# Designs tried in a protein design run: designed miniproteins, single chains, continued (2). Part 80

Each design is a single chain, and the fold is of that chain. pLDDT is the mean over its residues in the fold that is shown.

## One batch from the design tools (miniprotein)

Design m6756
Fold by ESMFold2-Fast:
Structure m6756 (fold): chain A 97 residues (1-97)
Amino acid sequence: NAATRQKLASKIAAAGILAVALDFAEAHPDWKGVASPEELRAQIDAVLDEMIGLLAKIDPESAAAIRARVEQLRAEGKDYRTIVLEASRLADEALAA
């Protein structure tokens, strides 16, 4: 469990960093020094899936709730930063319990 919790905390941190990078990339689409918004969205989707998968090994109920919330926010047309911040907040709460 400790190793899985450490990996989960790392994925939460990675998702947050990627969300900030996406904000910058969307503001500067012609900037050579950052990945494209499309590349960053793909990376965020991968990290969120990994985060939810890791949480499912510790707390499958919270993992299912976070997946449902992410899908709801996507259906509502919420931006990637909003989705990442909400998913990370819920994962942190589940990890703290």
Scores: mean pLDDT 81

Design m6757
Fold by ESMFold2-Fast:
Structure m6757 (fold): chain A 59 residues (1-59)
Amino acid sequence: MKVTVKAPEKSSTFSVEVDGVVYLVSADVEKKTVTAIGPDGSVATKEAEPGEEVTLEIP
């Protein structure tokens, strides 16, 4: 599953719904990383600068 998010300016946790499935997204601005967690516990992490759009591919 692919989830596209824009990295926030501040570290935060939010949810994104794709095709009726809710993913938890955690952004860490100090580490410049964005992590997406699926409902089955699958995790994907990518590097992203604040304001950058990144596509996370969850297995």
Scores: mean pLDDT 80

Design m6758
Fold by ESMFold2-Fast:
Structure m6758 (fold): chain A 93 residues (1-93)
Amino acid sequence: DKEREEADAAAEELAKQPEEVRRERTAELLRRVAEAYVASDDPELRANGEAALTAMEAALSGEELEAEFYVDGKLYKGVFDGKGLLKKVELLE
């Protein structure tokens, strides 16, 4: 939660910027939060952080990308479309 709180505080400081700049910086802060999860020692948080980064990469590249993520302790394999939206999910465990 601390990483999210720090991102929110930084976003508030940017609230006086033009709206276009605020949107861009908010996306950068959310990406940094996902990167912090990838750096976690918790394998579930790390996998979910990597999946979030993969969804963002799919949206930026316009390519379909696969990632594994956890929901309620169960491992899923998902396919993100070129808009970063989840189009297919398979339960692995």
Scores: mean pLDDT 69

Design m6759
Fold by ESMFold2-Fast:
Structure m6759 (fold): chain A 58 residues (1-58)
Amino acid sequence: EIVQTTKDVVPLSGSGAVIPKGTLLEVVERIDENHVRVRGMGGDEEYVLPKEDLERVA
């Protein structure tokens, strides 16, 4: 499943680097009801992001 950030998002895990609005990500795992683990397209970096900040693209 491919998702896109709807705004600039700070990941719950990692360095605190901002992920820009409109970033395409692949859903790897559902962590809980409100959070998913996603992977950057073309990379190996993984982030935990709030589900509400993501929109399904595919």
Scores: mean pLDDT 75

Design m6760
Fold by ESMFold2-Fast:
Structure m6760 (fold): chain A 94 residues (1-94)
Amino acid sequence: MEEDEKRLIEKLAELIAEVAEKLGKEEFAEKARKIKTVEDFKEFAKEAEKAGDELTAELARMAVILFENAKKDKSLKSAAEEIEKNKEEFLESL
């Protein structure tokens, strides 16, 4: 995996983990921190949906879309930096 792809996946996984943790969903926070590939996000989304956690499932699905678009647009590094920069503000909005 390219370093830019790995970094974006790590930043997206960290964001989802912190959202889940803030919402008291510690099991999904731990599972999100184990995400290493886009396929892991897809499996995580299915697992969250089966557990009735539609918000966490939707965030994981959006992470897949964001990653695939950033890869297509060759903006992986910029996308990762934007997530890092806006993560705290996003978490405060919950």
Scores: mean pLDDT 81

Design m6761
Fold by ESMFold2-Fast:
Structure m6761 (fold): chain A 70 residues (1-70)
Amino acid sequence: LSGAQLLEAGAELIRRARANGGVITVEDAELIRAYATAQGADGEEVLRRVEARGGEVTLEELLAIVEELR
């Protein structure tokens, strides 16, 4: 993944969060995995953390989980 691909994945997360009232859900699993992988985190572990929080997180919470797992 290049820096441009990382930026695009981040932009798509922002678009999805806006569409869903500020939250990202497990229905966006592929997008969560793509962003996590771009950041050097295990996408499956990021998804498990989202599920542990009830399957929905804010964009800020998602970014914190990804940073923790880098």
Scores: mean pLDDT 77

Design m6762
Fold by ESMFold2-Fast:
Structure m6762 (fold): chain A 94 residues (1-94)
Amino acid sequence: SDEEKQKLLEEATKLLKEIDKLISTLPEEDRKKADELVDKAELAFVGGVYFDNAEHFERAAELLREARELFGPKNPELAKLLERLIEIARKLAE
């Protein structure tokens, strides 16, 4: 539903802000790659919304899974936020 999609998008926006804060706490070598993956995922979310295309949300989920695998072990809080954002991307792809 449009209401459910709007709630998921609002939650995704809040999660992205929290994720950015946690990425800033990562070692310098990891921050650049984490920012790159999350920025690409955010662009994929935007594409999914504007084009109403499930493939963009699926791509966002893939990019976020890569970020979780690379950086989740270094920051368990970041892993939890990324996991929830992956779930939201997957729900929006349906």
Scores: mean pLDDT 87

Design m6763
Fold by ESMFold2-Fast:
Structure m6763 (fold): chain A 94 residues (1-94)
Amino acid sequence: SMLREAAQRLLELGRLFEEGKVSDAEVLRALIELAKELGVPEEVIEALEAMLKAIEAGETETSEELKELQERAREPWLALAEALAPALEELLAE
């Protein structure tokens, strides 16, 4: 299952983040790669890439354009997260 493989990668990423071995920017970069592999709409991927660019630039506030892009990507991103949740539960249940 593609979602199961994605869930396994997400759990590994979470462990590395908890251990302090990856930064917020590295986590977002890995999530973008995962989203591309899962066939997430290009609009969502572009919004995530814009957020990554802002984080890497050290910006503490998002531009108005970035906020509008995040809002448009919100629904498809939440749908992806909900689809991934059952696969995560299966992995955690053994």
Scores: mean pLDDT 64

Design m6764
Fold by ESMFold2-Fast:
Structure m6764 (fold): chain A 63 residues (1-63)
Amino acid sequence: KSTSISRATDAAGKIVGHDAGREAARMLADGKSVEEVKEWLSKIPGVDEKTAKKAAEEAEKAF
């Protein structure tokens, strides 16, 4: 049985990679907002704001 964290990790990981996807899922589990997750992802080299937004939204939808 997949947990909410596992689903969010997979959804975001397809866009920003496994490590970033897992951290996004952890942030959501810790009560961070989608906006905070998007901001954090946008600070990763090679991740633009549109990619970060898509990854954060997909993580939230899967969570």
Scores: mean pLDDT 80

Design m6765
Fold by ESMFold2-Fast:
Structure m6765 (fold): chain A 85 residues (1-85)
Amino acid sequence: MEEAREAGEEAARRIEARARELNATRETRGLGLTREEFERLVRELKEEAARRAEELVLEGASREEAVREAVEEALRRIEELMAAR
């Protein structure tokens, strides 16, 4: 159980790191979101990634696999918003 929660926290940290990188590269300008809306989206994605990583660990995935898959799923949503044309 503790390992599952730790995986969730790690997934959330990776989402936060990617969000900071997007802000630094100014890619957020392409999202059509305000800064506050982007921060809310990031918070929502962190929660989703954390829950998914915890679920995967409880299903028997390794922490590394669970974090990777959960982060990839969450980042697809950002990619969809950026690619909306």
Scores: mean pLDDT 76

Design m6766
Fold by ESMFold2-Fast:
Structure m6766 (fold): chain A 61 residues (1-61)
Amino acid sequence: SSDFTRHSRLGTQLFQQGRFDDAVVQFQQALSIDPQDVSTQNQLGDSYSQIGQDDKAKQIY
């Protein structure tokens, strides 16, 4: 959906800017729309790892 694409793209942009806390929020919104998107799941896991939430990252991988 367009909403999924918007959140996924914004999450990726925020991640590339080092804004990992904001990226987590956007990837969570994308996954609320499409929970099976492996690429977005991996990017959420990477974002959690970057902010030191390793337990949450481990649950995604």
Scores: mean pLDDT 85

Design m6767
Fold by ESMFold2-Fast:
Structure m6767 (fold): chain A 96 residues (1-96)
Amino acid sequence: MEDLEKAKELLEKAIQAYREGNYDEAVKYFEEAVKYAQKALEKNPDDIEAHRLLAEAYRLLAKVYEKMGDTEKAKEYDQLASEAAERVAELVEKRR
């Protein structure tokens, strides 16, 4: 999927920015990765790989916001990551 491939590319750029300590750039790329993963899910709602990418992006966004001192946003993204991970587990088991 073109949208999923773009989401993966953006996720890698976000991870690189995070490792470099460029948290504003990391947030930007993670948010764009989320948007493209969501676009992939519009076409295939049961795409396990897209849900896995969302879970990873949300978890890393939580870490970025923790590093930036935004504890409330960090908690929000950690919750979103947990929800996406639960969805992955459900889809892997049941293939809905």
Scores: mean pLDDT 85

Design m6768
Fold by ESMFold2-Fast:
Structure m6768 (fold): chain A 80 residues (1-80)
Amino acid sequence: SVELGRKLGQARAAAETLPPDVQAQVQALLDQAFTAMNRGDWGTAADHLDQAADLFRQAGHDEAADRLREVSDWLRQQGS
C-alpha cells in the first residue's frame, strides 16, 4: 500500500542518521523485511521489522521504532 511504502521509506531515511554499524544492520533488516513482504511472508517480514525497531530504540530513535512496530503489528494481522 502507499501508506506502508511511505512508512518504510521514512524508516530507511531515519536509518541514515544512525551510527554506521547500526545503520548497516537496520538497512539489512529493512531489505529482508521488504523481500519477505514481496513473497507474502508477513510473519517473517514482521520479525525483521521488530528487530529493526529494537535497534532504533537502542539508538534513541523511539519515534522510528514505534512506527516500525505499527507496521509489524499490521503485517502480523495480514498473516492470520
Scores: mean pLDDT 83

Design m6769
Fold by ESMFold2-Fast:
Structure m6769 (fold): chain A 68 residues (1-68)
Amino acid sequence: LSPEEAATAARIVQLLLRDGPMTEEELAEKLGVSRETVRRALDYLVEQGVIEREIRDGKVYYRLSPEV
């Protein structure tokens, strides 16, 4: 991860802890960063097992892993 992507990943975890599951679009809007930056940070967090994808009504939501 770039430093920006790493900082974005940390902020994503904080938002998911505070506000619950969110889409990539909602995270990008709340964080004020590009969707590309959010996507790279989300992909990293999923790969590390910190968060997981949940599909609801044809939309992909991201949530904290229940085992963290």
Scores: mean pLDDT 81

Design m6770
Fold by ESMFold2-Fast:
Structure m6770 (fold): chain A 82 residues (1-82)
Amino acid sequence: MREEIDEVVDAMNAVAKGDPEKVKEAQERYPGLVNAVAALLDPETVRKVLPALSEEQKRSILDLAKRLGRTDVAKIVEEALK
């Protein structure tokens, strides 16, 4: 349990830093957490991590951003989905 939480924290930190390599690693283990953290990031950092995310994950982030009232993030994700 505690070891799993430590891995989760590492994944969250990777997304928060906007490091595309670390974000890709985090996606394999905790895609739902990556989506949640990405929806809470500032627009600039969201734009940096989006290329590392699948279309399915981008849609999940879009839904979360809309639910949280993050209209700036929602617009960026919608543009990435075309």
Scores: mean pLDDT 70

Design m6771
Fold by ESMFold2-Fast:
Structure m6771 (fold): chain A 59 residues (1-59)
Amino acid sequence: SQGQRILQGLDQSGELNPEFRQQVEQTKKQVQQLVDQGDLDKAQQVARDLSDEVAERLR
């Protein structure tokens, strides 16, 4: 499902960037709640925002 794919992406991001693990875990909780509510668009946006922040901090 799309929700599971979003969560898998966050898990992988946390494994590849251990310095951001705590932020990734907090974001996973928010994404899981949104997925459980059926708000996949918001879940995707929250996950994307974290990915963008992580990418910016790694430059």
Scores: mean pLDDT 77

Design m6772
Fold by ESMFold2-Fast:
Structure m6772 (fold): chain A 80 residues (1-80)
Amino acid sequence: SSEYRAIIAETQRLFDTLSPEEQAAYEAAVAEVEAYMKEKGIVPSDETVFEMLRAIAESLRNRLSPEELKERLLKIVEKS
């Protein structure tokens, strides 16, 4: 969808403005959530994936810490 493409484009732009250290920390936070999902056998729906993508974009926009992003993503996946 156009909304999905727009949020991916925004996330890419925001991520590219981060320092290499900040980029690595965000990638590590997302990877830890993915590892948790795999360990728990959680298969996210398309809706859950879109909610996770929105949470990443919002965290980047609001300059939230990687730890806060991880907490937000875990709450999303635990409800799915």
Scores: mean pLDDT 84

Design m6773
Fold by ESMFold2-Fast:
Structure m6773 (fold): chain A 65 residues (1-65)
Amino acid sequence: NAAKAAAYRKVAEAAEKEGLSAGEAAGLLSRLGGDSDRFIKEVKKLGGGTKGVAEAARKLAEEAE
């Protein structure tokens, strides 16, 4: 789904530039039409933190293509 992939990419870019928390990133993602629940689960799998937030968003963008 190109629209979901685009949403995840925008969140990844924002997280990389601004250092978004998991909650802030999930909120942005839900407004863009992404799956915030799936995103939070992926952040937890990657150990959390700002790096985990950006990595989860990038991974989900690739999977949604």
Scores: mean pLDDT 79

Design m6774
Fold by ESMFold2-Fast:
Structure m6774 (fold): chain A 68 residues (1-68)
Amino acid sequence: MVSEEEKELNREIALRILRASLPALLDMYRQQLKENPTPALQQNIADLERALADVERWVKEEEERRKS
């Protein structure tokens, strides 16, 4: 079983990676959509936009908590 310390580290790493990489992935998919529009690409873009919004919300909540 993963330790609590490892869980915290993995969560922090995952959030940093997601926040850094999701915009780039969205740009790549949007470019592909312009070249070859498909329903699957549109769905992938929608899923990634939702994931990015969730990550940004979590990060903002943590920042606000630290300000208080």
Scores: mean pLDDT 74

Design m6775
Fold by ESMFold2-Fast:
Structure m6775 (fold): chain A 85 residues (1-85)
Amino acid sequence: MEEELEKEKEEAEKKIAEATKELEAQFKAAGIELSASNLPAEELTPEVRAFLEAQLKARAEKLGVPEEVIKKYEEKLKKWEEEKK
């Protein structure tokens, strides 16, 4: 069981990386850099964050991306919002 899961994970990891990059590219085209470490707090209002989270979840569902990838970006968005404090 685990042996098959590990083999499938190797293929899934590549798909996850590609899906994540495509998501980042789409947001970058809209002027939002998800991969950035320093985003102005003014750009990350609660509504903008909710919109980004919704887009992340919708894309992840379609591409079969696991929640841990979504959580990674959610933490980034939350961290930038907290910096405003």
Scores: mean pLDDT 64

Design m6776
Fold by ESMFold2-Fast:
Structure m6776 (fold): chain A 99 residues (1-99)
Amino acid sequence: AEREARLEALRREGAATPDEERRRELQIEMLSLHLEVSREVAEELLRLQGEGAEATRAGDLEKAAEYARKIVEILQKLGKLSEEEVKQAEKEIEETLAL
């Protein structure tokens, strides 16, 4: 599909660029295209993913879970996740906290 070809082209450019600002811009564009959301929403999702990863590295699993839940809430409000997918994501977050 055309979207997949565009995403692959952006992925290859991102892998080749040493510019951190350009890589971030490409990540925002890729996420926007992949999820069919605005660039502003894609930027917020990427920010939450980054903060969640930092919390995980710091061993703050409760804070990492909070960021993951915010991502799920945004995607659910945009109609990108079913009720079953939301329940599965919540279960995976709970299982991570139990580790």
Scores: mean pLDDT 77

Design m6777
Fold by ESMFold2-Fast:
Parts: sequence; structure tokens; C-alpha cells
Structure m6777 (fold): chain A 104 residues (1-104)
Amino acid sequence: SAAARRAALRARIDQMRAHFASLTPEEKKAVGDALEKQAEILEKEGADPRTVGALYTAAGLAYYQAGDKERAVELFRKSAEYFRQAGDTEAAEVVEELAKEIES
């Protein structure tokens, strides 16, 4: 179901948050930079939009925990566009909700 798919993605996001929380701010930024660069490379190669969206989500989470809220929001919005291109409306809605939570 759509609800089960959203719950599964939120659980994966929580796992990523826990992993990133163990890193220093400098390490979180470095991970964010690496994931964003990987997403940009795959985007240029025409890779699966869902994979590109997932990498931008992970990069956004890393930047958010490093204290870069503005970059996190930008990447979550970009991630949502890729999930919509993949037909994954539930994933797009989850990452749009993350962006709104940060802006509030």
C-alpha cells in the first residue's frame, strides 16, 4: 500500500539519520558532498530517477545534520522531482515533508 511504502522509506531515512548522527559536522559535510557528486554523475548518465532521488535525499540529510539547512531543503526538493519522474509519488511526498519540516 501507499502507506506501507511511505513507512518503509521513513524507516530507511531514520536509519540514515542514525548513521550520520555518529559523524562529526565535517564528516557529515564530506559525506553530503560525495553523495551529491555521485547523484550529479548518475543524473548526467541518465540513470534511474529513483536512484538519483535517493542519493539527493541522503545528501540532504547529511547537510541538514551538518547544519546546512538551506542546502538540505534544496536537495530534498530536487530529490522529490526525481522521485516524481520515477512515478514514486510516496517517496516524493516524504522528502517534500522533510523540506517543509526544516523550513518551519
Scores: mean pLDDT 87

Design m6778
Fold by ESMFold2-Fast:
Structure m6778 (fold): chain A 97 residues (1-97)
Amino acid sequence: MEELEKRKEELLKKFGISEETIARYRKLRELAENKDYEAGRALLDEILADPEALLQMLKLLAIEAAYALAVERGTLVTEEEVEELFRERERARLAAA
C-alpha cells in the first residue's frame, strides 16, 4: 500500500505535474467535499482558460484514476495505464467537440 503511494508520486514526477497543479486538484477536492460548488466552478473555469493548466490537470486526473483502479484491484499503477486513460479522455473530449 505504501508502494502504491510511492508509485503515484513517481508518476506525478515522470509526467511533469507541477506543485501548482497538485495544489489546485487538492483545492477542487476540498471545495467539493465542502459542497462549495460556486468556488469549485470558478477554479475549474480558471483551469479551462489556461491550456497548459488544463493539460496538466488532465494528466493528474489520469494518474488519480489509474491509482484508484490499482487500489481496487490490489496491483501497481503503470505508466501505460496512465497514458491510455489520458488518451481515452482526450479522444472523448475531441469527439464531443
Scores: mean pLDDT 75

Design m6779
Fold by ESMFold2-Fast:
Structure m6779 (fold): chain A 98 residues (1-98)
Amino acid sequence: SLEEEIEKLIKEAEKAIDAGDFSRFYSVLLKIISLMEKASPELRRKVADKIIELIQKAMEKSDNKENIKTFAQSLAKLFEKRLGDKEFAEKLNEIIEK
């Protein structure tokens, strides 16, 4: 059910991007991260990769890319501090600078 709950939140995040509701998108991502703290390493990696894809889609869809970049930088710090995932932080920072 944890995996199913995360998958439902991922779909909600995608719908928020499609609707241009980036405030909702950010709130949903924070919920996903809270659930990731309880997830297996395998599930964490899968979800982290999906979050990268979601940020890329948000960057493409948004008229305010700087706002998305600022959020992504905060997200990278959160991943490093709460999940110990320095690799995700580095990968996300590389994507938002290119």
Scores: mean pLDDT 84

Design m6780
Fold by ESMFold2-Fast:
Structure m6780 (fold): chain A 75 residues (1-75)
Amino acid sequence: SETEKRVREGLDTLLAAGVSERQANVFVINNFSVMKNPKGVVEVEVPEDITQEEAIEIAVPLAEKGYVGKAVLVK
């Protein structure tokens, strides 16, 4: 989907800029590059070992439904 493409492009841009995989995954869940007028914010607990594919699987449905995520890293 167009949303998935934008989420993936955002992730790749962060990684290319030297952001760590962990931080890039958190930023992607927040939908920073996709959502300008969200319906709301959904707090999401994410494991410290979250993968890029897991982050995309969280971010894309939220963005398609009109929400942004707020990632909270669990200890």
Scores: mean pLDDT 71

Design m6781
Fold by ESMFold2-Fast:
Structure m6781 (fold): chain A 65 residues (1-65)
Amino acid sequence: SPRDEVIAEVDKEIERLKHLSPEEARRAYLEMVRKLAEAYSQGVLTPEEVDALTQRLDAALAEKL
């Protein structure tokens, strides 16, 4: 489903962030947040799902900084 595809993309991006420089990780984070906002606007994700996925991305980015 489109929802499962977005969740899988977040999981892949979190793994990818571990291998990026802090500057690259910040850019990747911002791009992923933009994609989550788009998925929310299209009704693919609930507000609770957006919040949960954003928290996971925030935690992954914090580990790189």
Scores: mean pLDDT 85

Design m6782
Fold by ESMFold2-Fast:
Structure m6782 (fold): chain A 94 residues (1-94)
Amino acid sequence: GKVEKIIQEIEKAKTVEEIYKILRENHETLESLDWEDQAVVSLTAKLKIAELTKDKELLEEVKERIERILKVEKNPKVRAKLKELKEKVDKLLS
């Protein structure tokens, strides 16, 4: 779907500027998403920015947000995406 394509483009980005360009070009699509899909895209973008910039504080913020959402999230597909992001954060923090 459109969300999965945006996530893949973010994950392939080599610079912070490319990530912001992807978000700008998809702004209208992103605003039309439900809050859960918006959260997944936002967390994916922040995680990639933190990885590229080696920003441990941003990685910790992303981890905290994922854990907060997982405490209330009931949709198994959204939970699976969030758990995948958490594994990536944990690997980068180790």
Scores: mean pLDDT 87

Design m6783
Fold by ESMFold2-Fast:
Structure m6783 (fold): chain A 69 residues (1-69)
Amino acid sequence: SELDEIFAKMEKIVDEVLKKSQELTALLNDPNTTPEQKGQALVDYFKFEEKARKELNELIKKYMELLKS
């Protein structure tokens, strides 16, 4: 169903955010990474998270609209 497709897209975004968060945590805890690399990774992560959050919010709006039908 259309609801199942939207939900699957939401799950994929959540999984990607969780994976990126884990990669960031690993990088921040790596003694071989420089402070500059850690700073760049944080900037990149939060830019990714902002985009993911916007995409997720649009999918939630579509999901809620379909539930009204």
Scores: mean pLDDT 88

Design m6784
Fold by ESMFold2-Fast:
Structure m6784 (fold): chain A 71 residues (1-71)
Amino acid sequence: MKDVGQKERDALNEITRYTNEGIEAIERGDAEKVREMGKKVLEAKVTGHSSTIGTRAADGLFDAADEVEKK
């Protein structure tokens, strides 16, 4: 059977990677890229803790994308 703990760690690593790419896009003023990274964060979450962290990270990225778009 697949280790659920390893799946969660993989999901958290993906969430971290996409969030970092989203932050770089915010610095460049690329609202569309920030939204793309937010969507990828939502798709990377699996269950439990990664689901909670992923949802909060995606919400932050979507809020940041709206701020960038207003420029």
Scores: mean pLDDT 76

Design m6785
Fold by ESMFold2-Fast:
Structure m6785 (fold): chain A 76 residues (1-76)
Amino acid sequence: AKNVSERVNMAMNAIRLAAAAGDLNAVRVAVSELVKLGKEEQDKTPVLNALQQLQKEFAGNPVVVALIQNAIDELA
């Protein structure tokens, strides 16, 4: 499916896999795709909720949290 929910889920899973691998460049790419999706949609709520969930999941990883916070700020 090429709807917003499927694209959000795909981006979240890409971020999770990249972070688990320690691949910060892949994390940046996946986060940027989520930001692009948020900018293109009238309702940014699904993307913002996804970013907030990822911040909670990665609370012990300050670099990943900072990348996600920058994405939230860019969508504000």
Scores: mean pLDDT 83

Design m6786
Fold by ESMFold2-Fast:
Structure m6786 (fold): chain A 65 residues (1-65)
Amino acid sequence: MQKKYTLIKTRRIPADADTQAVAEELRKELEEEAKKRGAKVSYISTRIVPDGDQVIVTAVAELTF
């Protein structure tokens, strides 16, 4: 079986910020990290959670070698 790894990136931003732009940035960062490791991104998801005056954006990638 190919070895699987999970990478997670989280960022807190103001509630009035462009959450979609930040989510896309985190996806790009995870894809670049996968490339540095010589891995393929087999799955990627993003979650946006309100937290008072801020929003928490989390991106999760599953890597396959």
Scores: mean pLDDT 79

Design m6787
Fold by ESMFold2-Fast:
Structure m6787 (fold): chain A 94 residues (1-94)
Amino acid sequence: MLSREELEELVRRMKEVVREFAKKNKVPEEEIEELLERLDEVFERHRDDPQLMLNEFGRIVNEFMEKNKWSEEDKKELEDRLLRVYVETLRAAA
């Protein structure tokens, strides 16, 4: 299981991926900032429960994509990249 430091790095990398995809989908800067602040709040709130933190992170990102009417292709690309970052982090931690 990931250490606290490894989890912080994972969340940082996942937030960068979310930011890049939101910019690609022409989301307003203010809305991107709001989303990233919400993701930081989830990390701080659930820092002692990595599974719950990751589940809430995923839920918020999915709701954001649905609200902004992202295509199924864009959703899949983001999900694939988030999964890749997660797997790479787990492999580095092992």
Scores: mean pLDDT 80

Design m6788
Fold by ESMFold2-Fast:
Structure m6788 (fold): chain A 65 residues (1-65)
Amino acid sequence: SIEEIIKKLEEMGKKVLPLLAQAVGAKEGTLEVTAVDENTIRVVARAGDLEIVSEIDVDEYLASS
């Protein structure tokens, strides 16, 4: 389900966020994983002045797994 994909992305992001914050000299980072619709997930990671935005198509993600 899309909720399981979101949880997986959040868990992966929680592992990467502290490393990203450290790499850019920030005290902390933030991660936002949002279902834009039933087939699109938006991931936004921020640390200091850095912002990484990615949109994931659920059908393409499942096809590549």
Scores: mean pLDDT 79

Design m6789
Fold by ESMFold2-Fast:
Structure m6789 (fold): chain A 95 residues (1-95)
Amino acid sequence: MDIEKLIEKFNEKLKTGSPYVKGILNIFDIDQDGKFNEKEVKKFIDYLNSDWFKKYNPKTFAFFDLDGNGKIDEEELLKMLDVLSRKDGTPVTLP
């Protein structure tokens, strides 16, 4: 499981991403230390897969659930970071 690669990608996007991507990722930095660790990434994925999150943020859940399998995993989160990093200037807004 490439959780270490996912952590590295989150931390890279916090430092080098567009202002929009940095803003989104900073919201999901649970302890707001400007750096993701394994516990934060796993807790974040668990949060996204919670019944509460699915109920109150169904559009955001669908946005992260790229393959439509009803679950967000580390690979979908990595793909979402790549989508949010698009250089074409398309505003990707979390619903």
Scores: mean pLDDT 63

Design m6790
Fold by ESMFold2-Fast:
Structure m6790 (fold): chain A 91 residues (1-91)
Amino acid sequence: MTLEEVLEKLAALNSDEEVEKLMLEVLDKALERAKKENPSLKNVTREQVESGEGLTLEQWQFLMKIFIEEFVRAAAELGIADAAEVEVPEL
């Protein structure tokens, strides 16, 4: 199952507002986790992530990897996907 298929299932079973709320919660969890695992991201703000400005390519790739992992976990907790069946892109 691809990330696009997971997102389509979320959109089919939940309102746009519920999907947006989930994506924001996943982003917050991913950013906090990324800051703990990679010291170079300690000073990265949510506003920089939302604007796409102020991150290096390497910082962005690391954050996106963590975001995808947290998104898949959140979708699995909602019963939409099994985390083991979701193909995570290699970054």
Scores: mean pLDDT 72

